# Ledger of designs, part 87: designed miniproteins, single chains, continued (3)

Each design is a single chain, and the fold is of that chain. pLDDT is the mean over its residues in the fold that is shown.

## One batch from the design tools (miniprotein)

Design m11011
Fold by ESMFold2-Fast:
Structure m11011 (fold): chain A 62 residues (1-62)
Amino acid sequence: SARAVADEITDKLIAERGLDAEQQAALRAGMDALVEAHPDASKEEIEEALRWIVDYLEAQRA
């Protein structure tokens, strides 16, 4: 399911990018919103969108 794929990619991005607790919460919220809005999204689309969110969060220095 899109949710299972998004959860796996989110966990990998958190570990890969060394996200802090605030960034982790923001990424998980963004992931939940993405899956709710696009339940039929492909794995590639989910990964691209989640990486975009991480890049945005890193730029904000949250």
Scores: mean pLDDT 81

Design m11012
Fold by ESMFold2-Fast:
Structure m11012 (fold): chain A 87 residues (1-87)
Amino acid sequence: MRKELEEIVELFEKDIAEVQKLIEAGKLSPEEVEQVEKTLEGNSEKLLKKLEELGYEDLIKRLLRSMGEFYEKLGKLEKAQEYYEKA
């Protein structure tokens, strides 16, 4: 289970990095960015709950920092700070 969750967190980190590249390249419309944001928030919330139930604090911090970095790159500094403070 832990190894599987580590792999999921790693894939989540890679997905964020890929989305950031698409945003920087101007390949996503504002509507597509909003859909990606909603999807990442939903997936991160579900994963975070599972990690908290299992006590995998290191993976929780990685997930929260990844979400913070995502919002920072979007210029949503207030949301980014919220995630960083939880990490």
Scores: mean pLDDT 80

Design m11013
Fold by ESMFold2-Fast:
Structure m11013 (fold): chain A 79 residues (1-79)
Amino acid sequence: LRERLEEAAREAEELLEEAVKLADEEKAKEIVREVEGIVARAAREAEGKSEEEQLEIALRAAEEIIEYVKKKLEELKKE
């Protein structure tokens, strides 16, 4: 589980960097805010959970970030 989280986190980081580089300042801020919102929601959900449940929640958040950023990258490439 932790290994999958590390892999997903790296992919999310790389995709976010690419999206921010392609976006203008306003769109970059929007993308970052949405990602921060996903992270904040996951942190709240993880509160009081076991370590394993916290890792599962973090993995789902990383996967959600990957999906969101991939969608934004496709939109940016079309514009």
Scores: mean pLDDT 80

Design m11014
Fold by ESMFold2-Fast:
Structure m11014 (fold): chain A 69 residues (1-69)
Amino acid sequence: VTKQEIIDLLKEKLGSDYVTVSSGVKVLVEAGLISEEQGQELIKRLIETYGTPIVTVSTIASTAVEILK
């Protein structure tokens, strides 16, 4: 799965370039792109790195691709 595919999915499902970390991660888990465990790691990493519950879809996609490596 590419970063662009994740961005396109998040924009389609959430309708915004800025999303909550929890809503973006939920979309990826429900789509089967990441596991529930990977979703929890992604939330933790995004909150610890950016210190905000609201991030860009590009930020979620970049971090998700790193976890999927």
Scores: mean pLDDT 82

Design m11015
Fold by ESMFold2-Fast:
Structure m11015 (fold): chain A 100 residues (1-100)
Amino acid sequence: EEAERLIAEARKLLTEMKEAVEKGDYDKFLELLYQLADVVERLVRTGDPEAIAAAREIMSEANKLGDKAAEKLPPQKRREIAIATVAANLRVVGAEEEVR
């Protein structure tokens, strides 16, 4: 129940992130990435194996979008996206460690 809602929310955020990348709106992309990290961390904390698998897939897609966004940006903004992406992934890994 909670896992299904969180997966739907994360998928919606991924769609909005794709649109932000296409529009060159990196500020919106970063905002959405932080929101996605919160949702994915909660998804992992459910301890549901299906939810954890979905979280990994979602983060993989988010990382690909971050790479695509970085290609269009000046070096300083690429660095901001890289740092935010690393931070988001560390939060997810930390949640997996705490769950088991």
Scores: mean pLDDT 81

Design m11016
Fold by ESMFold2-Fast:
Structure m11016 (fold): chain A 78 residues (1-78)
Amino acid sequence: SPLQERIERARDIILEWAEKHLSPEVVERVKAILDEALAAGTREAFLRALRRIADLAVEAGIPLDEVALLLQRVAAAW
């Protein structure tokens, strides 16, 4: 579906970012969250996944402004 394709594109953007900024262990958690959102295939599940990933990134020590830039890139590609 078009929504599944949008989630998959967002997943690729987020994972590329995560591999550069987060430890391998946190990247695996991000991947699992995105895979759950893709399996659910809803906008609601995807938005919850984005929130969970943002929270994980902040907990991992990524500055909030850097997380905001990631979310802007995802929104621009959506």
Scores: mean pLDDT 87

Design m11017
Fold by ESMFold2-Fast:
Structure m11017 (fold): chain A 117 residues (1-117)
Amino acid sequence: MPSEEEIIKEVEENLKILKDESLEPLARMEAIETLTRLFIEYPEVLKPLVGEILDALLDVLENDEHPEVRERAGRALARLVRELPEELKPYLEELRARLEATGSPFAEEALAVLDAL
């Protein structure tokens, strides 16, 4: 089982990958998948980083030049809301507001999951 320090380091490394727009789209899509998986597997360890993870995924959905990366961020946000509604509860109003403000088709799945809560 990985240590809490190893989990946090992997999240921080993948946040750096996700913020580096010079990297190939596939590398950033893999970072989104890794961040999503780790948060679902270790929500208690990652509780202090929840806001940073959500902000990074929302920033990608709002601003990334590659539609495939934006779509992946939208799917990740939808999955997180579905799997971790309690952990996301303090962030749900801001998350909804930002998703609605994007006007993006990639925000529709996450908004539908939020409406079903």
Scores: mean pLDDT 87

Design m11018
Fold by ESMFold2-Fast:
Structure m11018 (fold): chain A 95 residues (1-95)
Amino acid sequence: DIKLVASGGGKFKAGENVVLKQQVSGLKQPALVLFYQQKPGSVYFKLLAQKRIDKDGVLVVNLKAKKDDTAVYYVQVVLQDGKVYWGKGIQVEVY
C-alpha cells in the first residue's frame, strides 16, 4: 500500500522561494512520479516534472514565486504494474 504525504503550500509574495515536497513510501516496485500544476478554474493538469524512482523517498520542487504560479499542485505515482496513486493537492497562493 502506497502512502503519499504532501507539504510546502501556503501564501507567498512574488519573489519568495516556494519549496513543495511529496513523500512517497511503501514502494515495492519501480514507479514514475509526475508533478502537475492545476491553475484556478482549470480542469487541466500541466506536467511540470517527472522522475523515475525505485524506492521510498521525498520529491522536492523549488519554485521562485510568480503571480501565475497560484495553483494546486499534485503528484501522481504510476507503478510499474499500471496502478496509479494521487497525492493530496498542495495549495499555493502568490499575491
Scores: mean pLDDT 83

Design m11019
Fold by ESMFold2-Fast:
Structure m11019 (fold): chain A 98 residues (1-98)
Amino acid sequence: MVKPEDLVVVSIRVDPATSPEDIERLARRLAEDERALSVSVGEDGHTISVVAATLEDARAIIERAIELAQELGLKSLRISLHTYQQSVDEPFEWRGPP
């Protein structure tokens, strides 16, 4: 049993111009990763939330999301980590190849 305060939430914002189908494909592929405890697409249709048990798993999910985004031809992702740490992490932005 994992307590909410022990969970790491990876919030992945995809470009709003990305098709809903590509966003769903990204979320589905992320859900196949065993380190992803849950994956959901927000009601806005362009934000994917992934829950991981550890910060290490969250980092692996971020790397996987970037690789999948590159495979799908996405231009950028805005990624933020939400933890129960006292320090606030700044959002990380990935850009696709030129």
Scores: mean pLDDT 74

Design m11020
Fold by ESMFold2-Fast:
Structure m11020 (fold): chain A 86 residues (1-86)
Amino acid sequence: AAKGIIGIKKVLEKGDTIYLAVYLELGDESNEVEVKVKGGELVSVERHPDGIVTAIVRAEKTAKSVTVEVIEHNSGKKFTATYKLK
């Protein structure tokens, strides 16, 4: 069974724009995931070996938080993390 670790971290602030990095470690070699974002826009998703997925999210200027939901397709397991902006 997939044992997931999910984290969100601020990596760049460019004027009024905040970019967040998402790290997901699934605990297996599967990287077949769906990424959903609220309070931001998904910029990129990179799938790595060993069940590691990274994503970049741009926060919406008026958002109080960004929530990222990742669904792993093989297990159906859902991982959720929230980054507070305000």
Scores: mean pLDDT 75

Design m11021
Fold by ESMFold2-Fast:
Structure m11021 (fold): chain A 97 residues (1-97)
Amino acid sequence: SNEIKQKIASKIAALGIAAVALEFARAHPDWAGVATPEQLEAEIDRLIDEVINLLSKIDPKAAEEVRKTYEKLRAEGKSIRDIVLEVSRKVDEALEK
């Protein structure tokens, strides 16, 4: 349980970094040496999937809520920052149990 919670926390931190990097890449498409928006979007999707998979081992209901929240906010065209903030909030709530 504690090891899984630590892995989830590390991935949420990486997700926050990736979200900031994506906003930067979208604002500066001509800058060399940064990941492309496509690469960062793929990384964010992978990190979300990994968080959901890990969370499902300790709280399957919370994992389903995180998945639904991510899909809903993406469909609504919310900013990546808003999406990551809300996902992180729901994950933190689940980890406090």
Scores: mean pLDDT 84

Design m11022
Fold by ESMFold2-Fast:
Structure m11022 (fold): chain A 70 residues (1-70)
Amino acid sequence: MSPTEIIHEGAKVTLDSIREAILKEKDLAKKQKMLEAAKLYVDSVAPFLTEEQREDLKREIQALEELVQS
């Protein structure tokens, strides 16, 4: 497995953990902070990823944005 694949898989696991935390949280302001942290994390790993992997993580962030707005 390439280092890029390991980083992408690790990012997906991290975003899944953030999604679980957002689902359990009741405070909208805290959900927004978790979303902000997720976006910063994705931005930090983006330079190490392929364009396809970046677009995959972008879709994950969009799903988290919809979850926070709900």
Scores: mean pLDDT 84

Design m11023
Fold by ESMFold2-Fast:
Structure m11023 (fold): chain A 96 residues (1-96)
Amino acid sequence: SATDRAIALQVKVIRNKDKLSKEELLEYLNEAIELLVEASNEGDFAGMMNAAGVIKEIAEVLKDPSVIDEAIKTLEKKGYKAAASFLKAIVEGYEK
């Protein structure tokens, strides 16, 4: 499921955060964005939450919050407005 794949990706990022290059982190970011879209299309709320969590974790590892803004813009440009809105809401909730 999208949920299981998102959890596996998050564990991989956390476990290897000191060994992963910026390029590898950006590849995992793209995978997490695709998982968010997949989960959104399936109505898998848990998958959406976990995929958004991976995107946030990657931004924190990179110390670059603009990564999240670029993910939101990418989703909006591709017409995935619901997924983009969800990611924005989750990130704003976690900033507090």
Scores: mean pLDDT 80

Design m11024
Fold by ESMFold2-Fast:
Structure m11024 (fold): chain A 71 residues (1-71)
Amino acid sequence: AVVELEVDVRTVEEAEAVVRRAIAAGVTKLTIRVVLRGDQQVSPEDLARMQALAAEANKVIDATLEIVREE
């Protein structure tokens, strides 16, 4: 059976924790949104971590990681 999960998080660290937990729980399709507040910027380090996390997750499950700005 297809098990889908969508989660909003505030940090890349939270996204990493969600990915690991979702894989362990048998989720097959995961969407994570990292929600930035107002004028909050993404550091180059956080962007690189997000890209690496998405690549690693997609080796095991169907994973989409997005950065969304909260207006």
Scores: mean pLDDT 80

Design m11025
Fold by ESMFold2-Fast:
Structure m11025 (fold): chain A 78 residues (1-78)
Amino acid sequence: SEVEELFYGNSKKIKEIYEKSFEELPKEEIEKLKKELEKLLEELKKFESVLPKELLPEYEETLKIGEEALKILEEKLK
């Protein structure tokens, strides 16, 4: 389904940023990743009302991963 394809695309990008959040990166790159992640999380939250109930566990897991990535990036910028 179109909604599932868009959701999985968003989820993949969030998970890619999560993986990068553990790497040694210049402050400028961390700031860019944080801004990209903030946009992806805004988009992710819009899926909650449109996703099939069977995908809500995957939605919640992706949201948790994204929020954990954001905390890691914020800590690195302090």
Scores: mean pLDDT 88

Design m11026
Fold by ESMFold2-Fast:
Structure m11026 (fold): chain A 83 residues (1-83)
Amino acid sequence: MLLERLKEEIRKLVNGEIEVELDEELKKKYLKLMEKSPDEEEYKEMIVELAFKILGVPKEEQEKLREEALKEVDKFLKERSKE
């Protein structure tokens, strides 16, 4: 299911785990993401956009999933801060 894959990709990105080879554009975005504080709103948005691009999520599905994806980023960031 796409949502389950999206959640797993977000978890990997938050934890710094990447299983796919990133092209130049995605690599630049990932490096910018690593320079931002996890507490910044832009950090969460960048993770969601990277996950969408890595999974090739269609624009229509991105609009449906964005809110849930942002909640998932927040959840994993909180879990990371506890461990």
Scores: mean pLDDT 71

Design m11027
Fold by ESMFold2-Fast:
Structure m11027 (fold): chain A 94 residues (1-94)
Amino acid sequence: SESERNRQRAIEALEQITESQLGRVDFEAEKRKPSEEERKILERYKEDVEKLRQKFIEEVKQTPLTGEKVREIVDKFMKEIEKLRKEMEEKIKK
């Protein structure tokens, strides 16, 4: 069905965004050779990102999806990831 295709597209988009963001953070951290404290902050960020991914996948599974709704869910996910990233960066800059 169209709803099932939209659900699959949403899940794939959430997974790709998650993988891209975590890969970028790991790459940037490896260049800087992070401290023990920074590594703990990064690990918590990864945990928060994975929890957010699981929450959005659950929402996708429970909601009838139009193409517009897929876009809304993906956009909301990107905004939440950006918020988590800023919180992580603020903790590192302490």
Scores: mean pLDDT 80

Design m11028
Fold by ESMFold2-Fast:
Structure m11028 (fold): chain A 100 residues (1-100)
Amino acid sequence: MTLEDIADRIAALLEAGKYDEARALWESLDPAERAEVARLLAERRVEEAREEAKKSGLLSEEEFEIGLEALRAMYEAVAAGVDPKEATAAAEARFKAALA
């Protein structure tokens, strides 16, 4: 299974609310593999976010990049076994701090 396939599977598990299965899969990876999977998950959201940003005009290019960094950190934290709610809250805090 490629890291891209693993990223696909983790994304599907997270959306289905199967956090324990997602965590187990992430924990089977080494830290470098987790970082790459987090990057791949972030890149998938980047395509969606770019399309939405073009339609909405709500974010500057700089704010968009800050958002992507927060999103990567969130996925990396979930990979490390942090609760998804805590990871999301931490990512929001990072995004707000970076904009300040």
Scores: mean pLDDT 70

Design m11029
Fold by ESMFold2-Fast:
Parts: C-alpha cells; structure tokens; sequence
Structure m11029 (fold): chain A 78 residues (1-78)
C-alpha cells in the first residue's frame, strides 16, 4: 500500500460522502464513517471528522488529504 493507493481509497470515501451530502444524508454519512473507524486511533477518527467537514464545505482536495492521513494512521496502528 502506497500513498497513491491510500489517496485512491480516500477519493472513493470523498465521493461517497458527497453523494450522501447531496441527498441530504450528511448525518448518515457521518455515522457510517464513525462506525468504520471505530477501532482506529482517536487521531485517525479526528482526521476523518475533519475530512467529512471539508467534504461538506466542498473542499474535495482537503477532504481527500485528511481521509488519506486518517487511513494511513489506522493502518499503521496495527
């Protein structure tokens, strides 16, 4: 797994969050992210929350960066 792979996964998450936000399902998307990262370190969870907020604001680039970092930390915490 490289930064490229992590970024690709993060982009997938951003697209899914955007789809839920556009449908008015922001709280559902937030709950799904919280559930998915339940076993991850708090730092990864905080980065994911910030990424979600960035996606809500339409900052796709920042959201991708934050989710990439969250995924990296979650994987490194093994």
Amino acid sequence: ASDEELEAQAKGVVEQVKAFVDAGRAEEARAALEEALRDAPEEAQELARRGFDAALAGDDERATELFTEAIRIALEAE
Scores: mean pLDDT 80

Design m11030
Fold by ESMFold2-Fast:
Structure m11030 (fold): chain A 84 residues (1-84)
Amino acid sequence: DDDALLAALSAVRESQGLPRITQETIEKIKAEDKEMADVIDRMKAIIAAHSSSLSPEELWLLFMVDDVEEALERLKAMEEAENK
């Protein structure tokens, strides 16, 4: 969901004192940078998989890790801690 991705990225950028990201900016990045397009697609997939169970605070942690696999392991650890 593009709206969910924009909301998550805007929240992260606001926390860093940066202007909100727009859909036009995302489309431009995807057109100009294939590596960044892959990162955006991975972020969108993570949000789609976890958006029903994650708070905005939990979503921002995913953007602070180096890669998707590490982000998923951190989510699993947090879910196990909440359920134990």
Scores: mean pLDDT 60

Design m11031
Fold by ESMFold2-Fast:
Structure m11031 (fold): chain A 68 residues (1-68)
Amino acid sequence: SARDIFDAALAWLTANADRLSEVELLEFLIETYRRARREMERAGREDDAAGLDEQIRSLEEALREARE
């Protein structure tokens, strides 16, 4: 159901991204990726889950900068 998480997130972002602050957008993306990672790990897709770790780290770095 990681696909369902990403599909739902994409639909919500399409409707809402333009009204979010940079901080709110980054927080939403980080939580979405963390949820997808947990579902991939539960499904035994450990390599796919590990592939998200770098993306999550990059988003967390961007969030620190945005919070300046």
Scores: mean pLDDT 82

Design m11032
Fold by ESMFold2-Fast:
Order: sequence, then C-alpha cells, then structure tokens
Structure m11032 (fold): chain A 82 residues (1-82)
Amino acid sequence: MSREAQFRALATNAAAKSLVEGEEKVRAEIEAALPSLSPEEQALVRRALALGLEVAKELEPEYKDASPEEQFKAAAEAVEKR
C-alpha cells in the first residue's frame, strides 16, 4: 500500500468511526495508539485523523443515523474528493 492509499484508508476509517462513536472517543483511541508508532507514522496518522474528523463533521447532519455501510461509503467518497 502506498503512503497516499494508507493515508486515505486511515482518514476514511477515522471519519466513519467518528460518525458512530463520536469525535472525542476516536481521538482518544488514536492518541493511545500513537506511542507504538514511529514519528513518521505518527505524523501520517495525525494528519489522517484531522481529515477524518473534518469529513465526519461535514457528513454528520445527513449520515449520523445512517447504517455503518452508508457511513463508510460516504466517508470514502468525501476523502477521495480531497
């Protein structure tokens, strides 16, 4: 997987999880995982989280109560349009 593909996948997952679990919980889970990663991986993950949370905020009014599959699809499409 390229770094760009990895970034998009991470951002999509962060957005979808934020729609289900909420921003604060997803942020805490990612922050807990960061110390196990290299500094370069931490930078990538932090960037992906920031985009994912932004996308989740854009999608929340329409997709907050949607199925997990619909939320994931919407998040993936929004990340690709970047």
Scores: mean pLDDT 80

Design m11033
Fold by ESMFold2-Fast:
Structure m11033 (fold): chain A 78 residues (1-78)
Amino acid sequence: MTNELVELLREAVRAYQAGDREALAAALRRIIDLLREEAATHPEAQLALLEMLRRVAERLGLDDVAAYADAAIAEIRA
């Protein structure tokens, strides 16, 4: 796990605890972007993480983030 990913995960947790949906959505999109970049070399592990993030976003009602993760998954599988 990269230092940037760890920092974004902390930001997402803090935003969730504070009820800041905008900050949470922004942090999750940045995580998705990082996973998309790393998927160029090892797609299987990154796909599993993206699928997990998509389901989490759906459960939290972050429909835009869920769609963003779904698009990333589709690109990697193409």
Scores: mean pLDDT 81

Design m11034
Fold by ESMFold2-Fast:
Structure m11034 (fold): chain A 79 residues (1-79)
Amino acid sequence: GLESRALADELEHLAEHTEGEVSEYLRKAADYARQGRFREAAEATRKAAELAKKEGRDVLAENLERLSRRAEELAERQR
């Protein structure tokens, strides 16, 4: 749906503007979101947030935590 596409596009955009493991996890998260696999998308996004936090990228980490929560909300709506 539109929400799946919007989440995937946002995650892909962030992946293009990041490097290393953060970018890799965001690409995986975008792919999961496109497939409607929101729980796995949330988990991958959370891993990217943890890595961003370790790198001192606090603003990016907070944005990724927000996206992870949004993916979790979409997963709950599938029940």
Scores: mean pLDDT 85

Design m11035
Fold by ESMFold2-Fast:
Structure m11035 (fold): chain A 89 residues (1-89)
Amino acid sequence: MQEELNKEALRVAEESLRLAKELGLPRSVLEELEKQIERAKAGEMTEEELEELKRLKEELRELLEKRREMLKEVEEFVARRAAEVRALR
């Protein structure tokens, strides 16, 4: 049980760090997640901390998806404006 919890905690912590890096979050946030990875490796993580880390991972995933949607909207807006400027020629 503890070994399985430690494996899941490590996986979730590593996935959270990957998502945070993709989001371009500040070094302070990345360092905090790296500390959680070290705690998971040491077997120091509780079930409550694992559940909190799972929630953080899901929130980071949702933020990354929202950022991707916003970037698509910005790209479409810029492309549309460029086409409108070209039509004025």
Scores: mean pLDDT 80

Design m11036
Fold by ESMFold2-Fast:
Structure m11036 (fold): chain A 66 residues (1-66)
Amino acid sequence: KEEAKELIEKLVEALRKGDLKAAQEADEKFQAVLKELRDAGQVELANELLKEAQERVAKALEELKK
């Protein structure tokens, strides 16, 4: 849980810096955590974390357009 949220933070920070490579690496690790949660039967938690990531990324991209 905490690991997934830390990866979301890293992804958002990388996007704010324009570091696409770091953003891609954080996303890949985050997707791996989601897969592990789904394989463990925690599908609802995986979907919740994905929604949180998408919302935070959208907000970060919106702020960059200012």
Scores: mean pLDDT 80

Design m11037
Fold by ESMFold2-Fast:
Structure m11037 (fold): chain A 104 residues (1-104)
Amino acid sequence: MSEKELINKAALEVEKLLMRAYEEGKTTEKERQELVDEIVALVKEALDAMGVKMSDKEIEVLRAAARELVRQLVNAKTKEEAFQQALLAGLHVASSIEELKRKS
């Protein structure tokens, strides 16, 4: 799998994860924390496949960004808004992977 394919796969998996969370409708604080952990895991998996190791500081920054993405999704009032937030989250994930790879 190419680096571009790995990045695109991670972005798409985050989009699917967030849309599924929205459709299930019962996003508690625990469920939000689990979504953040899954987003971080998907980014780590993509970077590991590219031979990139994240520092603890980079993981903390990524976790903070993931919390904001989940917050925006949970605050969506319509399915269309949820879809837009899921797409934006996927784009942010792709950009974060590209930036972390560039810094390594």
Scores: mean pLDDT 84

Design m11038
Fold by ESMFold2-Fast:
Structure m11038 (fold): chain A 71 residues (1-71)
Amino acid sequence: AEEILKEVLEALEKATAAIKASTDPELIRLLRDIAEQYAREKLPLLTEEQQKEVEEALKRLREVADEQIAK
């Protein structure tokens, strides 16, 4: 469970960094959607507290993606 949480959070961090480096709105949306799908697939393997950490990371990723698309 802890290993899965770490992998998911690291993946979301890398996705967020890729989104920040991207200028293509279509690519940014794709990266966001892939990251969300990946995290959602892992949620059933996590505790309720770990799921909250993933949801907060997803919220951050969505905010960064929306900001980059608006540029």
Scores: mean pLDDT 82

Design m11039
Fold by ESMFold2-Fast:
Structure m11039 (fold): chain A 89 residues (1-89)
Amino acid sequence: DELDRRIQEALAGLPQEELEARLQAVLDAVAPEAEAARAAVAASGDAAAGQAKMRELGKRLAEAVAEVLAELGMPEEIIEAIKEQLETR
């Protein structure tokens, strides 16, 4: 909870409109691959392959979000915590 509070405080300190726009662009960039992976799993029934692909996309999303946050001036300690949360989703 202490870490979550620090993440929220750091996010609140960033330019909110710029942050939201940049994060939306990151999500838009990965959405087609996420949908393609889901469709492939539905067609093949291979849940393990789907989980592996989702973890790969999660890591790529985490790295892209970390780059946005670093450009906006967020401390590296907080960025690392956010990356860990995104990689486990």
Scores: mean pLDDT 75

Design m11040
Fold by ESMFold2-Fast:
Structure m11040 (fold): chain A 85 residues (1-85)
Amino acid sequence: SKEEVEKLIGDTLVYLEGVIRWGSPKVREVANRALKYLMKAYDTGDWDGAIEGIRRLIEENSDDPKSKAVLERVLKRMEEVKRAS
């Protein structure tokens, strides 16, 4: 439902805002990039493009466990949004 999609997006935004506010500098930078993908997907409806972008960020940050964990959580939430849409 639209209401379920909006809640998933809202919860993901709150999560990323928390990471951007309280994370280490590297993790904050990665979270800001993930947030840009989320916002563009919300605006355009291109969830496949956003999912591909996050997967690419995971590969680029494979040596940083904290950044990888943030990105994997965002990826899972984007996939849930796509399934609920």
Scores: mean pLDDT 86

Design m11041
Fold by ESMFold2-Fast:
Structure m11041 (fold): chain A 80 residues (1-80)
Amino acid sequence: LEELRERLLELAEKATELAEELADNPSVETAKKLKELAREALRVAQQMVELDPSDEEARAAKEAAEGAIELAEKLIEKYE
């Protein structure tokens, strides 16, 4: 579980950096990278929720990852 939490934090940090880059310079390529990281974060958060459904951090991370995927998809559609 600790290893999964560390992985989730690493993915969240990278996703935040990409989201900031995307805000400064909107790019389909950056949006696609954000979507990839968010999907991986969603997978990790989902696994953590399955191990402990009461983990509020894991549930919050899952919702955040789902939101990031939706945002990235909208940006890809808008700028393509």
Scores: mean pLDDT 78

Design m11042
Fold by ESMFold2-Fast:
Structure m11042 (fold): chain A 117 residues (1-117)
Amino acid sequence: MARPGDRVEAPISRAGRVVARKETEFKTDEPVEPRVDLDYVQDADRVRVKLTAIDANGNKKVIEVELEGPGRAVLVLERVSEDKFRVTVRAYDEQGNLLDEVSLEGDRVKVEVRALE
């Protein structure tokens, strides 16, 4: 059964070191293609990407990656089964060189991107 997808966009915060916040959550009842590539372009000196995977029992696994300097982050969402997603973040510099790659699997996955001053 197809259900509307969930997207959460947080307001821009100027408190502390966070100037922008973007959140996207994916659920197994969302009509998602087997693979979706999402592009996040760095507009600050540093960007923090937080990946959260949640299992069927509500247990959370979290990975955080900080990206420094101008560059690009590509998020790859893959549906590995009917009840499981894999989310991968790949970080590239301005020249297109791969700097870092991390991934998480879970029944629900959440991606948060925050620009840091």
Scores: mean pLDDT 60

Design m11043
Fold by ESMFold2-Fast:
Structure m11043 (fold): chain A 85 residues (1-85)
Amino acid sequence: MKYRLNDKLLAILRETGFTEEEATLDDILGLLIRWAMDNKLFLEGENATIVDLSGTPLGEVFGVDSLDIRDFEKLRELILKSVLP
């Protein structure tokens, strides 16, 4: 199932080279991980799966200061609140 991205989330994903207005959850997840990598937001060492979102546009969209990319349930919840069916 494809979701229509809200304007703020779409602007963030455009930074990765994404050119469409709709994406699947798996596509959105992959693009967000790429965006976080491109912006060097992952913590170092044993916490390398945690993304520091404090002061970022994505942190403002999701309303969180940090996110573990292995918490798929939380990631799914945050994405679904930021897209239209």
Scores: mean pLDDT 78

Design m11044
Fold by ESMFold2-Fast:
Structure m11044 (fold): chain A 79 residues (1-79)
Amino acid sequence: MLSNEEISRLIGISLRVIGLELDVELGRISVEEALKEVEEMLKELKELKKKYPDDEFVSKVLEKVEETIKKLKELKEKE
């Protein structure tokens, strides 16, 4: 079972990923800066997935982060 700290971190990652996508679209940060931050989140989520392989919340947040990385890479290619 996830700790309260781990749940809070997963919620934080989910919200930050949404914020990063918006900040890139608004030109507030570069795609490279957003990718760097999201890849750090991916690393953390992969460790949580190893610890909690069957947890649905970890799986959903991991999927969202991976989708965001894919979108950001596509945006970089279209520049």
Scores: mean pLDDT 82

